Designed miniproteins, single chains. Designs and how they scored, part 29

Each design is a single chain, and the fold is of that chain. pLDDT is the mean over its residues in the fold that is shown.

## One batch from the design tools (miniprotein)

Design m980
Fold by ESMFold2-Fast:
Structure m980 (fold): chain A 107 residues (1-107)
Amino acid sequence: SSAMEQIKELVEEMLKLLEEFLKLLKEKKASKELIDQVETLVKKAQYLLENLPNLSLEEALEEVEVLYLLFKTAGEVIKKKEPELSEEVDEVIKKVEELLEEIEKIV
């Protein structure tokens, strides 16, 4: 597979993790504000996937780094408002960070 195809697969895994986390927040009846924040991240990941063919490898990495930073920031807000979800938030952050590290090795 080309380097960009590998990055696409890793970004698809990130999107899946964000969608699964969004589903968990809805099942746990988290506040609308928190759900809206994570839905925004899902939409950003979807847009990144659509736009990947138009990006360089370096641009793709930069966009993934921005997505990770936004998720980490949203995660801090979720942990403050819903402390019982802290373990789930930390697990998703860790998995997204691992995927980012794999992309960094390709670029």
Scores: mean pLDDT 84

Design m981
Fold by ESMFold2-Fast:
Structure m981 (fold): chain A 78 residues (1-78)
Amino acid sequence: SLEEKFASLKDGDIVYLEFEGGGDELGRALQVIAEVAEKTGKKIYLVAAHFEPGMTEDERQALRERAEAAYEELKKEL
């Protein structure tokens, strides 16, 4: 499950998630991260790329590049 995957992460780990459509997937991931933090004291960070239906590959690639930049920035601070 998502909860088991996040619970197996180490303190300070960064998770990259790509998702398309509704915000349910992002909301679920954020909820699980919050629950793991409350139960274990672990700080887990999320970098997410949210794709809308009908986005071109160029638009998707631009979002991936922005997410990669955010990931590298967080990695430097941790």
Scores: mean pLDDT 75

Design m982
Fold by ESMFold2-Fast:
Structure m982 (fold): chain A 88 residues (1-88)
Amino acid sequence: MYVPKSREEFEAALEQMERILEAMLATAERLNDEETAELVRQARRLVEEARRYLEQGDFEKALQLFQQAVELLEEAARRLRELLEKLE
């Protein structure tokens, strides 16, 4: 998995992940895929928690939460891709 090398890279990664998750949630909800939508909501919650720990200076805890969010994002992306392929 991708690991940010600096705090600035980590903040940029969190911003990018928030944008990706927002787009994925909208797509999953439009497709009525409740399982994928739940995975995306869980990932968003983890990103929000990671941001709070980063603000507190707890980089290690923030990174752990971010990595968990990435795992959920990857699972949601796999499920969404499979669903879209079946609809085409």
Scores: mean pLDDT 81

Design m983
Fold by ESMFold2-Fast:
Structure m983 (fold): chain A 106 residues (1-106)
Amino acid sequence: GDAQIAALVAQLRAAVARLRALAAASTDPRLRALLDQAIATVEDLIAKIEAGTLTVEDLIGAILRLIGLRLDLEALYRETGDPLAREAIALLEEIIGLLLEIGRLL
């Protein structure tokens, strides 16, 4: 119900705050660019959920975009060994899981 969606949105906001902290800690512009794209994708979804305008197409599109960003982060981690990239991968996995749960409640 609405209370469960509100709780999942709060968890998405917490995950976005953690992505922002990783971006602020990073000196790699490539990592920051990938994190900024993930943040924008999730914030756009939160805005649509709160406006009551979220479509299934919006949700699927965002999940596919986040999967693509996760693959790009995995490639960056293989190149650099940057532990911030590893943390970002785990956060994107968490976010994708939260979005799938929101999809089940719609």
Scores: mean pLDDT 92

Design m984
Fold by ESMFold2-Fast:
Structure m984 (fold): chain A 84 residues (1-84)
Amino acid sequence: MEKQALENQIKLVKALRELFKDDKELAALLDKTEALLERILADPSYVPTPEELATIKKVDEWMKKKAEEDPELIKKAKELAKEL
């Protein structure tokens, strides 16, 4: 379950990166999040730093805000992630 959850999160991050490729600030946060999730997938014993956890929190807060402002955009990202 944990491995599949991480793989699904990585796919969602990749989908968001593709949809928001022109948003350089968000793209940088998504790239850092993807790298962290890939590292945890490769080494499940890896403990994220406070800075890495803060990056994930920023992406999570951004997604929650966008889900309220534009639910269709978030739905499109989830659908794109399923095709990866």
Scores: mean pLDDT 78

Design m985
Fold by ESMFold2-Fast:
Structure m985 (fold): chain A 99 residues (1-99)
Amino acid sequence: SRVLEIAERRGLSPAEFSAVAIHYAAGEYYLDEAIKNAKKDPELAVEYFERSLREFVNAGVTVEEIKKKTDEVLKVAPDPELQEKIKKLTEKAIQELEE
């Protein structure tokens, strides 16, 4: 389980494991919503992607995983303005993970 790998890497107790599981699942949910809305409602897609990034940061995923998740949204985002907003949000998330 990816959630188990994250929990073990962070040295978390069983009581903290549920928090990682919840944040990771929420991140995946919001990422899927961002992808679904990228062409139909770019503003809503940005809001879901921002929520997705926050949840993944709270789960303690790696910078490499954040970049992979970002690439999934970028490949379906046809608008250059939307792509720029996605990249800017990703840069902020990476900075937060490196603190």
Scores: mean pLDDT 84

Design m986
Fold by ESMFold2-Fast:
Structure m986 (fold): chain A 63 residues (1-63)
Amino acid sequence: SEKARDALLAGSTYGDLGDVEKGVEAVKNSGDPSVPLAARILGEMAIREGHKYQGEALLKAAE
């Protein structure tokens, strides 16, 4: 879905807190179960790459 794609793109933005916030908002407002899954995958990848704040924000939004 477009919402899943938007969350995926926002979650891939490293170092920009505004884009992370937009990604979190998209996850919360989507209503599409694929969006939390995409956010969780990207959140785990971000943590692995050293972007802990961005990753944790996406993982928390995916709950």
Scores: mean pLDDT 66

Design m987
Fold by ESMFold2-Fast:
Structure m987 (fold): chain A 94 residues (1-94)
Amino acid sequence: KEDEELIKKVAEAYKAGVTPDEEVVEKVEHLLNSSKPEDQKLLLEILLKLLDLEEEKLKEELEAVKGKDPEKVAKLQERLEELEAQREELLKQL
């Protein structure tokens, strides 16, 4: 349940376009350097949530530039494909 709060705080900061609170940043850095299975699972859940949010943001940007900037459309499509591949790889580890 504390894990759900951490995921929520990271997601809220991402949606707001701000740096998370220092305590949240320190907890994420701890997970990144931890070899504990439970910490690795929580890190994967955070990464999956962030990938979902980034994908949604890129889809919105793609619709906004559709028909206006072909180079930006191509780059956004490539990034979406990269995020989907990363998501599939992370899901295999759950």
Scores: mean pLDDT 79

Design m988
Fold by ESMFold2-Fast:
Structure m988 (fold): chain A 95 residues (1-95)
Amino acid sequence: SAAEQAANTAQANELVDQAMEYIEEAKRKAEEDVEEAEEYLRKAAGLISQAADLAATDTANKQALMEKVNEAVAQYGEAKRFLEEKRREREEEEA
């Protein structure tokens, strides 16, 4: 039903929004606590996976939702590379 499609879309959007918050927290904490930042990225990855699974079901505004999921995947990838760079910088400074 249209109501079920709307509910699935709303849930997927909430999961993506939460994942984006965790990605921002990971970037913020990357220089202070790399281990905590990595934990935020792991949480974000799980939420993105759940959102992608929901977006693949019967959802309203599927194209916009999939675009939002793809943006979260891209931001996750950037944050992961940023954390890897900060970890290397930290290791080089401590050597």
Scores: mean pLDDT 84

Design m989
Fold by ESMFold2-Fast:
Structure m989 (fold): chain A 83 residues (1-83)
Amino acid sequence: SLEEALKDFEELIRQGKSRYEAAEEVAKKYGLSPREILALWAAKRMEELGYRKAAEAIRETVQAGKSPEEADRAGLEAYLAES
């Protein structure tokens, strides 16, 4: 699942891998793009910073199978609406 992919990504980061290297490895394992992994990670970081609606918009867009560009746009629109 996307959530399991993100958990594997976090474990690789914890082990000292770079964000890009971890994203490539997890993307290959789960049949996703590295950009999708990075978008889901960005959503988690936005939530930690208190931008929960932006994080939710990114996750919902990725889970709906939409492009990373659409996920980025949805997150930005939600962020601007909260600003």
Scores: mean pLDDT 78

Design m990
Fold by ESMFold2-Fast:
Structure m990 (fold): chain A 96 residues (1-96)
Amino acid sequence: LRLSGATLALARELAARNGGRLTREEAAEVARRAAEEHGLDPEKAAEAFVRGLELAGLDEVTAEQTLLAVLAVLAALKAGKSVEEAAERAAEALRI
């Protein structure tokens, strides 16, 4: 699974507005766009992503953290895993 240049650019643009960090809402928007590009449900991807941030105890994330967590969510959902499992995978990606 690969993220498009458009998804990478969105994460970087949002981080640039906020001194290198994205809020949960901004990062969830990156997850929605990435899900749409892969033919996945954008709201399920956003829900799994936000839940993953909550499990990791993060209120703000870098562009790199956002992209890693988004990849984990999309891979899990594409493999037919639940929103809950996708959230756990996102949280694991954020603990590095």
Scores: mean pLDDT 85

Design m991
Fold by ESMFold2-Fast:
Structure m991 (fold): chain A 62 residues (1-62)
Amino acid sequence: SATAERDLALAEELLARGATGDHAAQAASGAWESKVLGEKAGDEKAARRGAELVAQAQAGLR
């Protein structure tokens, strides 16, 4: 969906800018929402992209 693509783009931008701590947590939240929305819509590409961004954001937290 348009919402999932927007949230993924925002998460990618935050991580690309070197987001850590609270900003990385925010990126993880947005990426998680995109993953769930992609799964519900049957959009496997969006769901996969969201899952990858969640992993990147979690790595940025630690």
Scores: mean pLDDT 69

Design m992
Fold by ESMFold2-Fast:
Structure m992 (fold): chain A 83 residues (1-83)
Amino acid sequence: MEAQLQQDIDRSMGLISLSVLKLIIKRGKVDEKTANFGVSMIKYAIDNGDLKTAEEIKEELLKALPLMSEKTKEKTLEELKKL
């Protein structure tokens, strides 16, 4: 039960993070802090074995690349290549 509860919490955190990222993207601008937050969430999901949530967050970040400054976009792509 505790192991399952931890998995449910970890997945819920990833999904909440994805929802927050989507809300920020809807405002039409993605700053460096938002991009770094997205990358950190992908790493967190991978570390917890939740590859499905990691892929969903990664896809959302890739869709948001045109809303980033060139510098933020380059840094985000470099970080995603490391994953």
Scores: mean pLDDT 72

Design m993
Fold by ESMFold2-Fast:
Structure m993 (fold): chain A 61 residues (1-61)
Amino acid sequence: SPEEEKRRVEEEFIARYRETQARLDAALASGAPQEVIDGLVAEMAALEKEYRARLAEIDAR
């Protein structure tokens, strides 16, 4: 069902977002270059955009 698909999409998004957040936290703690930090922030923004797009696609059905 669309509701079950949305739950799966949300669970996948939360898991990937938490993983990327942990990588960002580790990079900040280790004093990684700003380019690495910017890349991880951009990756998190891309995950949010993809999540919203996938929800919109399901809602359009």
Scores: mean pLDDT 88

Design m994
Fold by ESMFold2-Fast:
Structure m994 (fold): chain A 90 residues (1-90)
Amino acid sequence: MSKIEKLKKMREIFEEIVEMLREEGKDDLADKVRELGTEILTYVEQGDIEKALEKLEELKKLLEEEVKDSPRYEEIMKLLEEMKKIVEEV
């Protein structure tokens, strides 16, 4: 996958998570996901994969704590796992 294709797919995944959180009335959390997502995309663009993975782990921990009781918890965690695979792909 090209760098441009990776960035596009990751952005689409972040937007999907943000939309799901907003549908549940978690607007503040959606804004935090967008902020962390922007940082992750910036690190990937810079080629700093280690920092991108660090920020992705931070996002995962935040979502595990905040949405563990959500009916969308499993779907959100699957999207994060997909994003991690995209970032780790050499």
Scores: mean pLDDT 82

Design m995
Fold by ESMFold2-Fast:
Structure m995 (fold): chain A 90 residues (1-90)
Amino acid sequence: MAAKYKAAVEEAMKAAHEVAKKNPVVVNVRLGGDNLQGKVSDTIDVVVEVKESASDEEIEKAVKEIRDAVEKAAAPYGLSVDVTPVRVPD
């Protein structure tokens, strides 16, 4: 089970980074919560660092694109996905 969870997190983060590199308002994507602490969870928590200058609409679009990609990557593993935006300095 642990090895399968690790594979799911790696595939999800790969998908998140592929989408992030195509979106100019995304600065970084990283694991949050229990995933960052290496705990096995039913949920993959993805933190999306966005430019402070980004509009709410640009942030919502970035979050949706990353969430959709991560959910697709996580679906074969039966895991839920949470995506949280955080504004960072430009």
Scores: mean pLDDT 77

Design m996
Fold by ESMFold2-Fast:
Structure m996 (fold): chain A 59 residues (1-59)
Amino acid sequence: MSLGEAVRRVLESPELSEEEKAKIVAIIKRSPPKSIEDLVEKVERELGKEVAEKVRELL
């Protein structure tokens, strides 16, 4: 799976709230992830383990 495809899957998922999606977009714009693992780690650092686990399950 490409990083772009992973981001699309996360942002289209009904498992995440619109607020969580907006925060993830803000993280990506501030610090573009270099890989899927880097994306998940950034989400865990800023939004916590629960949101990061939801993201990981979608990938």
Scores: mean pLDDT 82

Design m997
Fold by ESMFold2-Fast:
Structure m997 (fold): chain A 91 residues (1-91)
Amino acid sequence: DIPALTEEQRRELGEKALEMLKEEFKKNNGVITPEDAVRLEEKLLEEYPDVTPAAIAGAAIRLITERNDVEGGDLFAKYLRAVNEARAAAR
């Protein structure tokens, strides 16, 4: 669930997250490491300090679903795996 975001704020957050995700994959020759994924999440949280990582994920997933963005969905799934790997390694 997306906590306390308006529809417009959710859409804006989702668009920003997907844009930054696509740029990171482009910079890294189609690959994202766990460290790169955490850095991307940190950049989003710096720009949107009142949101959680869960809110970012929810916003991106909803936007992907609404637009039927199959490519965005694939890239986002890869990003989530990388973030989960980074979090597991930090424990």
Scores: mean pLDDT 76

Design m998
Fold by ESMFold2-Fast:
Structure m998 (fold): chain A 63 residues (1-63)
Amino acid sequence: SSLEEELARLKEQMAALTEQMRALTAELQKNPSDTATMDKLTAVSAQQAALSRQINAVEEEIE
């Protein structure tokens, strides 16, 4: 179904954001005062939260 395709796409996007979060966290551990990396982590975290809400909404529509 189109909802299953949308869910797959959203999960792929979440996987990409999770990978970005891991990379940024590793960079921040090397440079704890790196404000640019902290800002990027905040942005990715916000994107993950928004995407998680979308995934939940689509999953509720499927079953």
Scores: mean pLDDT 86

Design m999
Fold by ESMFold2-Fast:
Structure m999 (fold): chain A 89 residues (1-89)
Amino acid sequence: SLEEKIEGLKKFIERLKPAAEKGDLKAQILIALAYKELGKIYEELGDKEKAKEYYQKALDILKSIRDKVPENLKEEVEKLIKELEEKLA
């Protein structure tokens, strides 16, 4: 169910927060991806305001780490930023 997916994503984010707060770039990227997925779910539910809120949270994280990611993650991070900016346009 969508409710189970939402709950699972929120728990996933909470589990990763301590690592992300310590500067784990992969944890920060995974949290951003989870927020993007929450945005998609709320979009499917017709809740455009919550969808935009979660897309914005994902975008904020990715922009905050943009200059800190190693070269092998740079392309993926820039692709995600572009996709999220298109969702918020």
Scores: mean pLDDT 89

Design m1000
Fold by ESMFold2-Fast:
Structure m1000 (fold): chain A 91 residues (1-91)
Amino acid sequence: SNKEEALEIARKIVELLEEALEALEAGDRLGAEVEIGMARIILGVAKLAGIEIPEEVLRALEEAIAAIEAGDIEAARRALEEARRLIEELE
């Protein structure tokens, strides 16, 4: 069912966001951007497949990337934590 597919996607996104947060903690900005990029690709494919993911998640990921590129690691961390919480609320 679409609900079970959404839950599988949600779990994978949470894993990627946790890896991105760990990369930021380690000072690995490129690693964080790669993990966020993978999350965005998965969410884009899910949306095309008709799986309903809150728009706020995509916005938070875009904010995280912009913050990393601006060198604002604390803003990036907050945006990733927000995205993770929004996805976890789907379970």
Scores: mean pLDDT 84

Design m1001
Fold by ESMFold2-Fast:
Structure m1001 (fold): chain A 75 residues (1-75)
Amino acid sequence: MSEEEELELWKKIMEALKSLDKKTQIAYGAYLLAKRRGLSLKEVADRLGISEETFRKYVEEAEKKLKELGIESPL
């Protein structure tokens, strides 16, 4: 995707996630970066100071919210 398309999608995602807990927003942002760059989810969770299970739970909450709003991930 172009940088402009990615930026517009990021704006929509950030707006949708504003109603969620800040930790959930941070975790989902880290998840998207990890997926785009091929990073390990465990490494990202460790860097955030949380367990992999907690990280997956935050990602699941954010993903559920985005799907309810019909917003697709840029992955």
Scores: mean pLDDT 73

Design m1002
Fold by ESMFold2-Fast:
Structure m1002 (fold): chain A 87 residues (1-87)
Amino acid sequence: KILASSIEELEQMVEIVIRQVKYHYENKDYVAVRHILSSFPEIFKKEAEALNLSDEQIRRLASRVLDVAKEIGMKDEAKRIEDFIKS
């Protein structure tokens, strides 16, 4: 059962993750970028399952972070997010 306010909160969390990744990347803190991106699938999955989101909603939101990972050249982290989306 999906709560409308909760999906907005998850979308805000995704936006915060993207902003943090871009901030650290601009400051050349690639270790922080890598840690944020590698931890994202597990944290996101727990939140999405708690909200009872559909697979399509999960894939749509996670794809936003995947696009950023690809843009900044974090290939291993991008592959893990892509594998998560395809599963």
Scores: mean pLDDT 80

Design m1003
Fold by ESMFold2-Fast:
Order: structure tokens, then C-alpha cells, then sequence
Structure m1003 (fold): chain A 62 residues (1-62)
């Protein structure tokens, strides 16, 4: 589900804050996040940074 994908993404981002956007996207795919969602997270990190991306995902779960 979208909620499960978002929860997995939060765990990966929180644990891997020092990794590149590419490595985070690879980790998301490895943990069962869809290709589209992994690419959207990668794009967000590249544009806005990891902390802003984490906050955006948290807001999507409200």
C-alpha cells in the first residue's frame, strides 16, 4: 500500500541520512518500495534535501 511504502521510506531515510540519493533509491527498491515511489524520493532528496523529504513523507501519513 502507499502507507506501507511511505513507512518503509521513512525508516530507510532516517537510517541512511549520509547516503547519496542514488544509494537511498537502491535501498528503497531493495525494501519493496515501487520504482515510481523510489524515483520520487530520489528527486525530492536532490531538490530539497533529506530532512525536507522526511518531513514531506511524515505529512503524507497524517
Amino acid sequence: SAVDNAKIALKVLEKNKNDSAEDIAKNLLKNGVSEGNALAVKDSIERYGIDATIEGIKLSLK
Scores: mean pLDDT 84

Design m1004
Fold by ESMFold2-Fast:
Structure m1004 (fold): chain A 62 residues (1-62)
Amino acid sequence: EEIKQRYIDLLEGAIEEYKDNPELQAELQRILDRARQAKSLEEIWDAVGEATELIGKAEKEK
């Protein structure tokens, strides 16, 4: 649960950081909502992985 909260905090920070990109924010918010409902660390890691991939793609497109 402590680990889960840490990743939720990281995802919330990422959403705030990319506030100038509403499409990315919407995708990150969807991933955050899924992470909040996650019952296992594997589901949390999957959510974090997807968020990292989306952020990496957005940074590359700039």
Scores: mean pLDDT 77

Design m1005
Fold by ESMFold2-Fast:
Structure m1005 (fold): chain A 62 residues (1-62)
Amino acid sequence: MKVLIAKAPDGKRVAVVVHADSPETLRKAAEKLKEIGDEEGAKQVENVLSRTEALLAARAAA
C-alpha cells in the first residue's frame, strides 16, 4: 500500500491510497489524479504502475 499526496486545482491536497498488487487500481488512480489537475501525482502513479508491470512480466518469464 502506498499513499500519494495530490494537489487539486483549488490548491487543496488530496491523499490517494494505492495498492501495488493491482495494476488496474494504479491505472485508475493515475486517471483520477490527471482529472484533478495534478500532473506530478499522475506521473508518480504511472511510474509505480510501469515498475509493477515490469516486475510482473519478469516474474511470468522466470
Scores: mean pLDDT 65

Design m1006
Fold by ESMFold2-Fast:
Structure m1006 (fold): chain A 74 residues (1-74)
Amino acid sequence: SAAEEAQRRRAEALVRRGEELEAAGRTDDAVKYYVFAASIYYDLGDLEAARRALERAARLRPDDQNLWRQLEKL
């Protein structure tokens, strides 16, 4: 649907913004954007895209047990 396409584009834009923040060394902000994108992908049923976004967040914060727990549930 048009609504699902709009949400997918939003998630993609959040990932791109996360990448920009990551490149700028703004790790905490990058993680927030990746997690937000993952939540949108999860709501869309796109578990592969949700996993990729969470993996990027976990890579930036490897000691964050909540990120690893979210990945395990996908």
Scores: mean pLDDT 90

Design m1007
Fold by ESMFold2-Fast:
Structure m1007 (fold): chain A 77 residues (1-77)
Amino acid sequence: GPEVVAGLRAGIDAARQGRYDEAALIFDSVAEYLEKHLGLPEAAKYAREASEAARQGDVDKAIENMRKALELVEKAL
């Protein structure tokens, strides 16, 4: 839903600003919501990969994984 999209965007914005730990926490929260509330484990996997990339400071990889998570959310909902 809109909350997932807003969460993923907020995570990317935090990562772009160098707030890597904040970005990772946001992506982890979105991944839990995707898996437990929406039943989208593949989208949750990409959100977790975005979290890992953010913790490493790899903003480009975080964005790519966020994009894949969003594509799966849009396709399922």
Scores: mean pLDDT 81

Design m1008
Fold by ESMFold2-Fast:
Structure m1008 (fold): chain A 100 residues (1-100)
Amino acid sequence: MDEELRKKLESLGVSEELIEEALKLPEEHKKELLKLIENDKNMDETKLRAYLLVLKGHNGLELKENPLEFSVEKVAELIGKSKIKDLADLIDYLDGTFKW
């Protein structure tokens, strides 16, 4: 798993710090991240950061069986930013273009 995930992330040109953060996820969350990367033809570092926040938030809520059923709204609650409504808002927040 770790080798496959690392190769996919390196092919996207993302930072080593972000690769290391992804490799710290539980095995189940690594599998879900790999599926997200394979299903999104326009994957970039900002989207990957958004997915990592969702998966990390899910892990903290003990929802182990369906990690991606954890909503972007719950990630917004965890980071204290109630104006984040969807994944696009979260991406805008992470790249610094989100308006509060």
Scores: mean pLDDT 62

Design m1009
Fold by ESMFold2-Fast:
Structure m1009 (fold): chain A 74 residues (1-74)
Amino acid sequence: MDKIIEEIKELLKKYTRFSEEEINAYVDYLKNTFSEDELKTYLNLLKKIEKEYGPVYLEFRINLDVKLFLDSKK
């Protein structure tokens, strides 16, 4: 689990402009909501997007995922 979460967190820090607090809130949500297998599938999807569609598309997708989470908490 922790290794998967660390890789997701690194992608969030690289491709988003959200604060450390917002990134940590999203990562905690992922850990508490999804299984290790589901998170591994999500991480593999993000890596596939970066490899096949490029960093701009990955940036768009990750920012959308985090924004939807943050908006759901407001």
Scores: mean pLDDT 81

Design m1010
Fold by ESMFold2-Fast:
Structure m1010 (fold): chain A 98 residues (1-98)
Amino acid sequence: GMADLSVLTEGEKEAIRRIGKELGIPEEKWDELIEEAARILAGLLASDKPLSFPPLDMATALALRELFGKSQREIGEALGLSPATVSRILREGREVLG
């Protein structure tokens, strides 16, 4: 389905494409990754719950886990975060989104 991509800047979309490339995601799937990250980001920003991490990092980590089954280590390497931080992001993101 079409996601509202207006929540992401062109620079943020390009950063997500670079992350997809670094993690070996096929180029034809990068638009799907961007759409899912945008959908998740919109949900996080619509929440009244406080976020402990940058919303874009949370949305990107959740999209990589849910669409492509990426490990906490792989996501951490791509985002410059520890696997323990990624674990906390994935847990908090799921709690925020319900």
Scores: mean pLDDT 88

Design m1011
Fold by ESMFold2-Fast:
Structure m1011 (fold): chain A 100 residues (1-100)
Amino acid sequence: SSVEEKVKETLEEIMKLLNEAEAKSKDVKEQMDLGGLAVAIAMLSFTLKHGTIEDVIAGLEVLIKTAEELLEESKDEEIKKTLEKIIELLKEILELLKKA
């Protein structure tokens, strides 16, 4: 479906942004936390193919909270901007799926 295609493309954009943030981060804990988000996005993509819409929505809500916590902890302005963009994209997917 058109919705599924858009969700897939947006998750690919989020993965690219996470990889860029991890490469720019100079803090090992932040690199590990960003890597953890990337694994969670990959698991969400798996759930989208094999699980229910309700499971995907629940996973997105947890990921948004985790990304917001990382944003509050980060001291790097470039990484903060990347996390803000990731949160916006995650919220866009969440609203799209809630309307489906």
Scores: mean pLDDT 86

Design m1012
Fold by ESMFold2-Fast:
Structure m1012 (fold): chain A 68 residues (1-68)
Amino acid sequence: NDKLDEAFQKLLLEEKDPKKRLALQAMYLLLSVHKLSIEETKKLLIEEFGLSEEEVEKLIKKIEKALK
């Protein structure tokens, strides 16, 4: 999905925090390559990357906004 690819590339260029950059890369792999649901992706980001629910929701909203 070219639009999803462009959205993640833009967000990665704008993000300076290395933990958030890693989380964005993980989200891209889970959503685009593995085609997991948003709920399963949230769960993995919290459990594997130690992100808070608030941090994950903010990242998802950024992706949704970039896809518009």
Scores: mean pLDDT 77

Design m1013
Fold by ESMFold2-Fast:
Structure m1013 (fold): chain A 90 residues (1-90)
Amino acid sequence: MKTYVVVAPNSELSEAALDLAVEKARRYKEETGAKAVIVSGHPGLERAREAGIEAVGFDETLKAVRYIEQARKDGNEVDVVTVEEAKAAL
């Protein structure tokens, strides 16, 4: 099974983007039984853990990019939460 990797950007809508990322990851896990992982900055880690979803944070942008690229090469599904999606979820 593919791992679902959801990226929540750290921005002015970071909380809304994070909530949407948690919802997407939880839904994917419930529907498929597959592993879901959230990639986020510091605010995202605790909320993902509370939802029972694995969260990965990176201090350096390059490390985050490498993780995402590797996940894609391994055949995993990668979804980036956009500002537009976060606004629509409010």
Scores: mean pLDDT 70

Design m1014
Fold by ESMFold2-Fast:
Order: C-alpha cells, then structure tokens, then sequence
Structure m1014 (fold): chain A 80 residues (1-80)
C-alpha cells in the first residue's frame, strides 16, 4: 500500500540520519568540520523524512559543504 511504502521510506531516512550522527560522534575529536558536515547531512535526512521536500532539506547541507570544502578535504586526508 502507499501508506506502507511511505512509512518504509521515512524509516530508512531516519535510520540513515541515526547512522550519520553515530559516525559524526566518532569523528568529532579528529575531524570536527567533517563531523559537523555529517550532522548537517543527518539534519537533511530528518527534514526530508518529515516533509518529503529533498531540495529544501539538502539546501543547508550543500551550503555548509560549499563553504567548508577545503577544510573537509584537509580533514579527510589527515584521517589517512
């Protein structure tokens, strides 16, 4: 049913958000900007689960990524 499909979609997005927040917590001390990006992505998944508006939900995440791209790359390289 459409209701069951919607419930499954919502649950998958919320689970992805939980997984991203767990990863963010693990990276916080080593890669704080990357951890913040993961929290912004989790926020986007939670908003998309509530509203169904993926464009609006992703806007804040994209803005954060674009503003911090160089710092994110540097932190990611430092994790290797």
Amino acid sequence: SAAAAEAERREKLLQAARDLRQLSKQLRDKAPVLADMLDKLADAYEQAARTGDTEAASAAFKAYYDANEEKLLAEYEALE
Scores: mean pLDDT 85

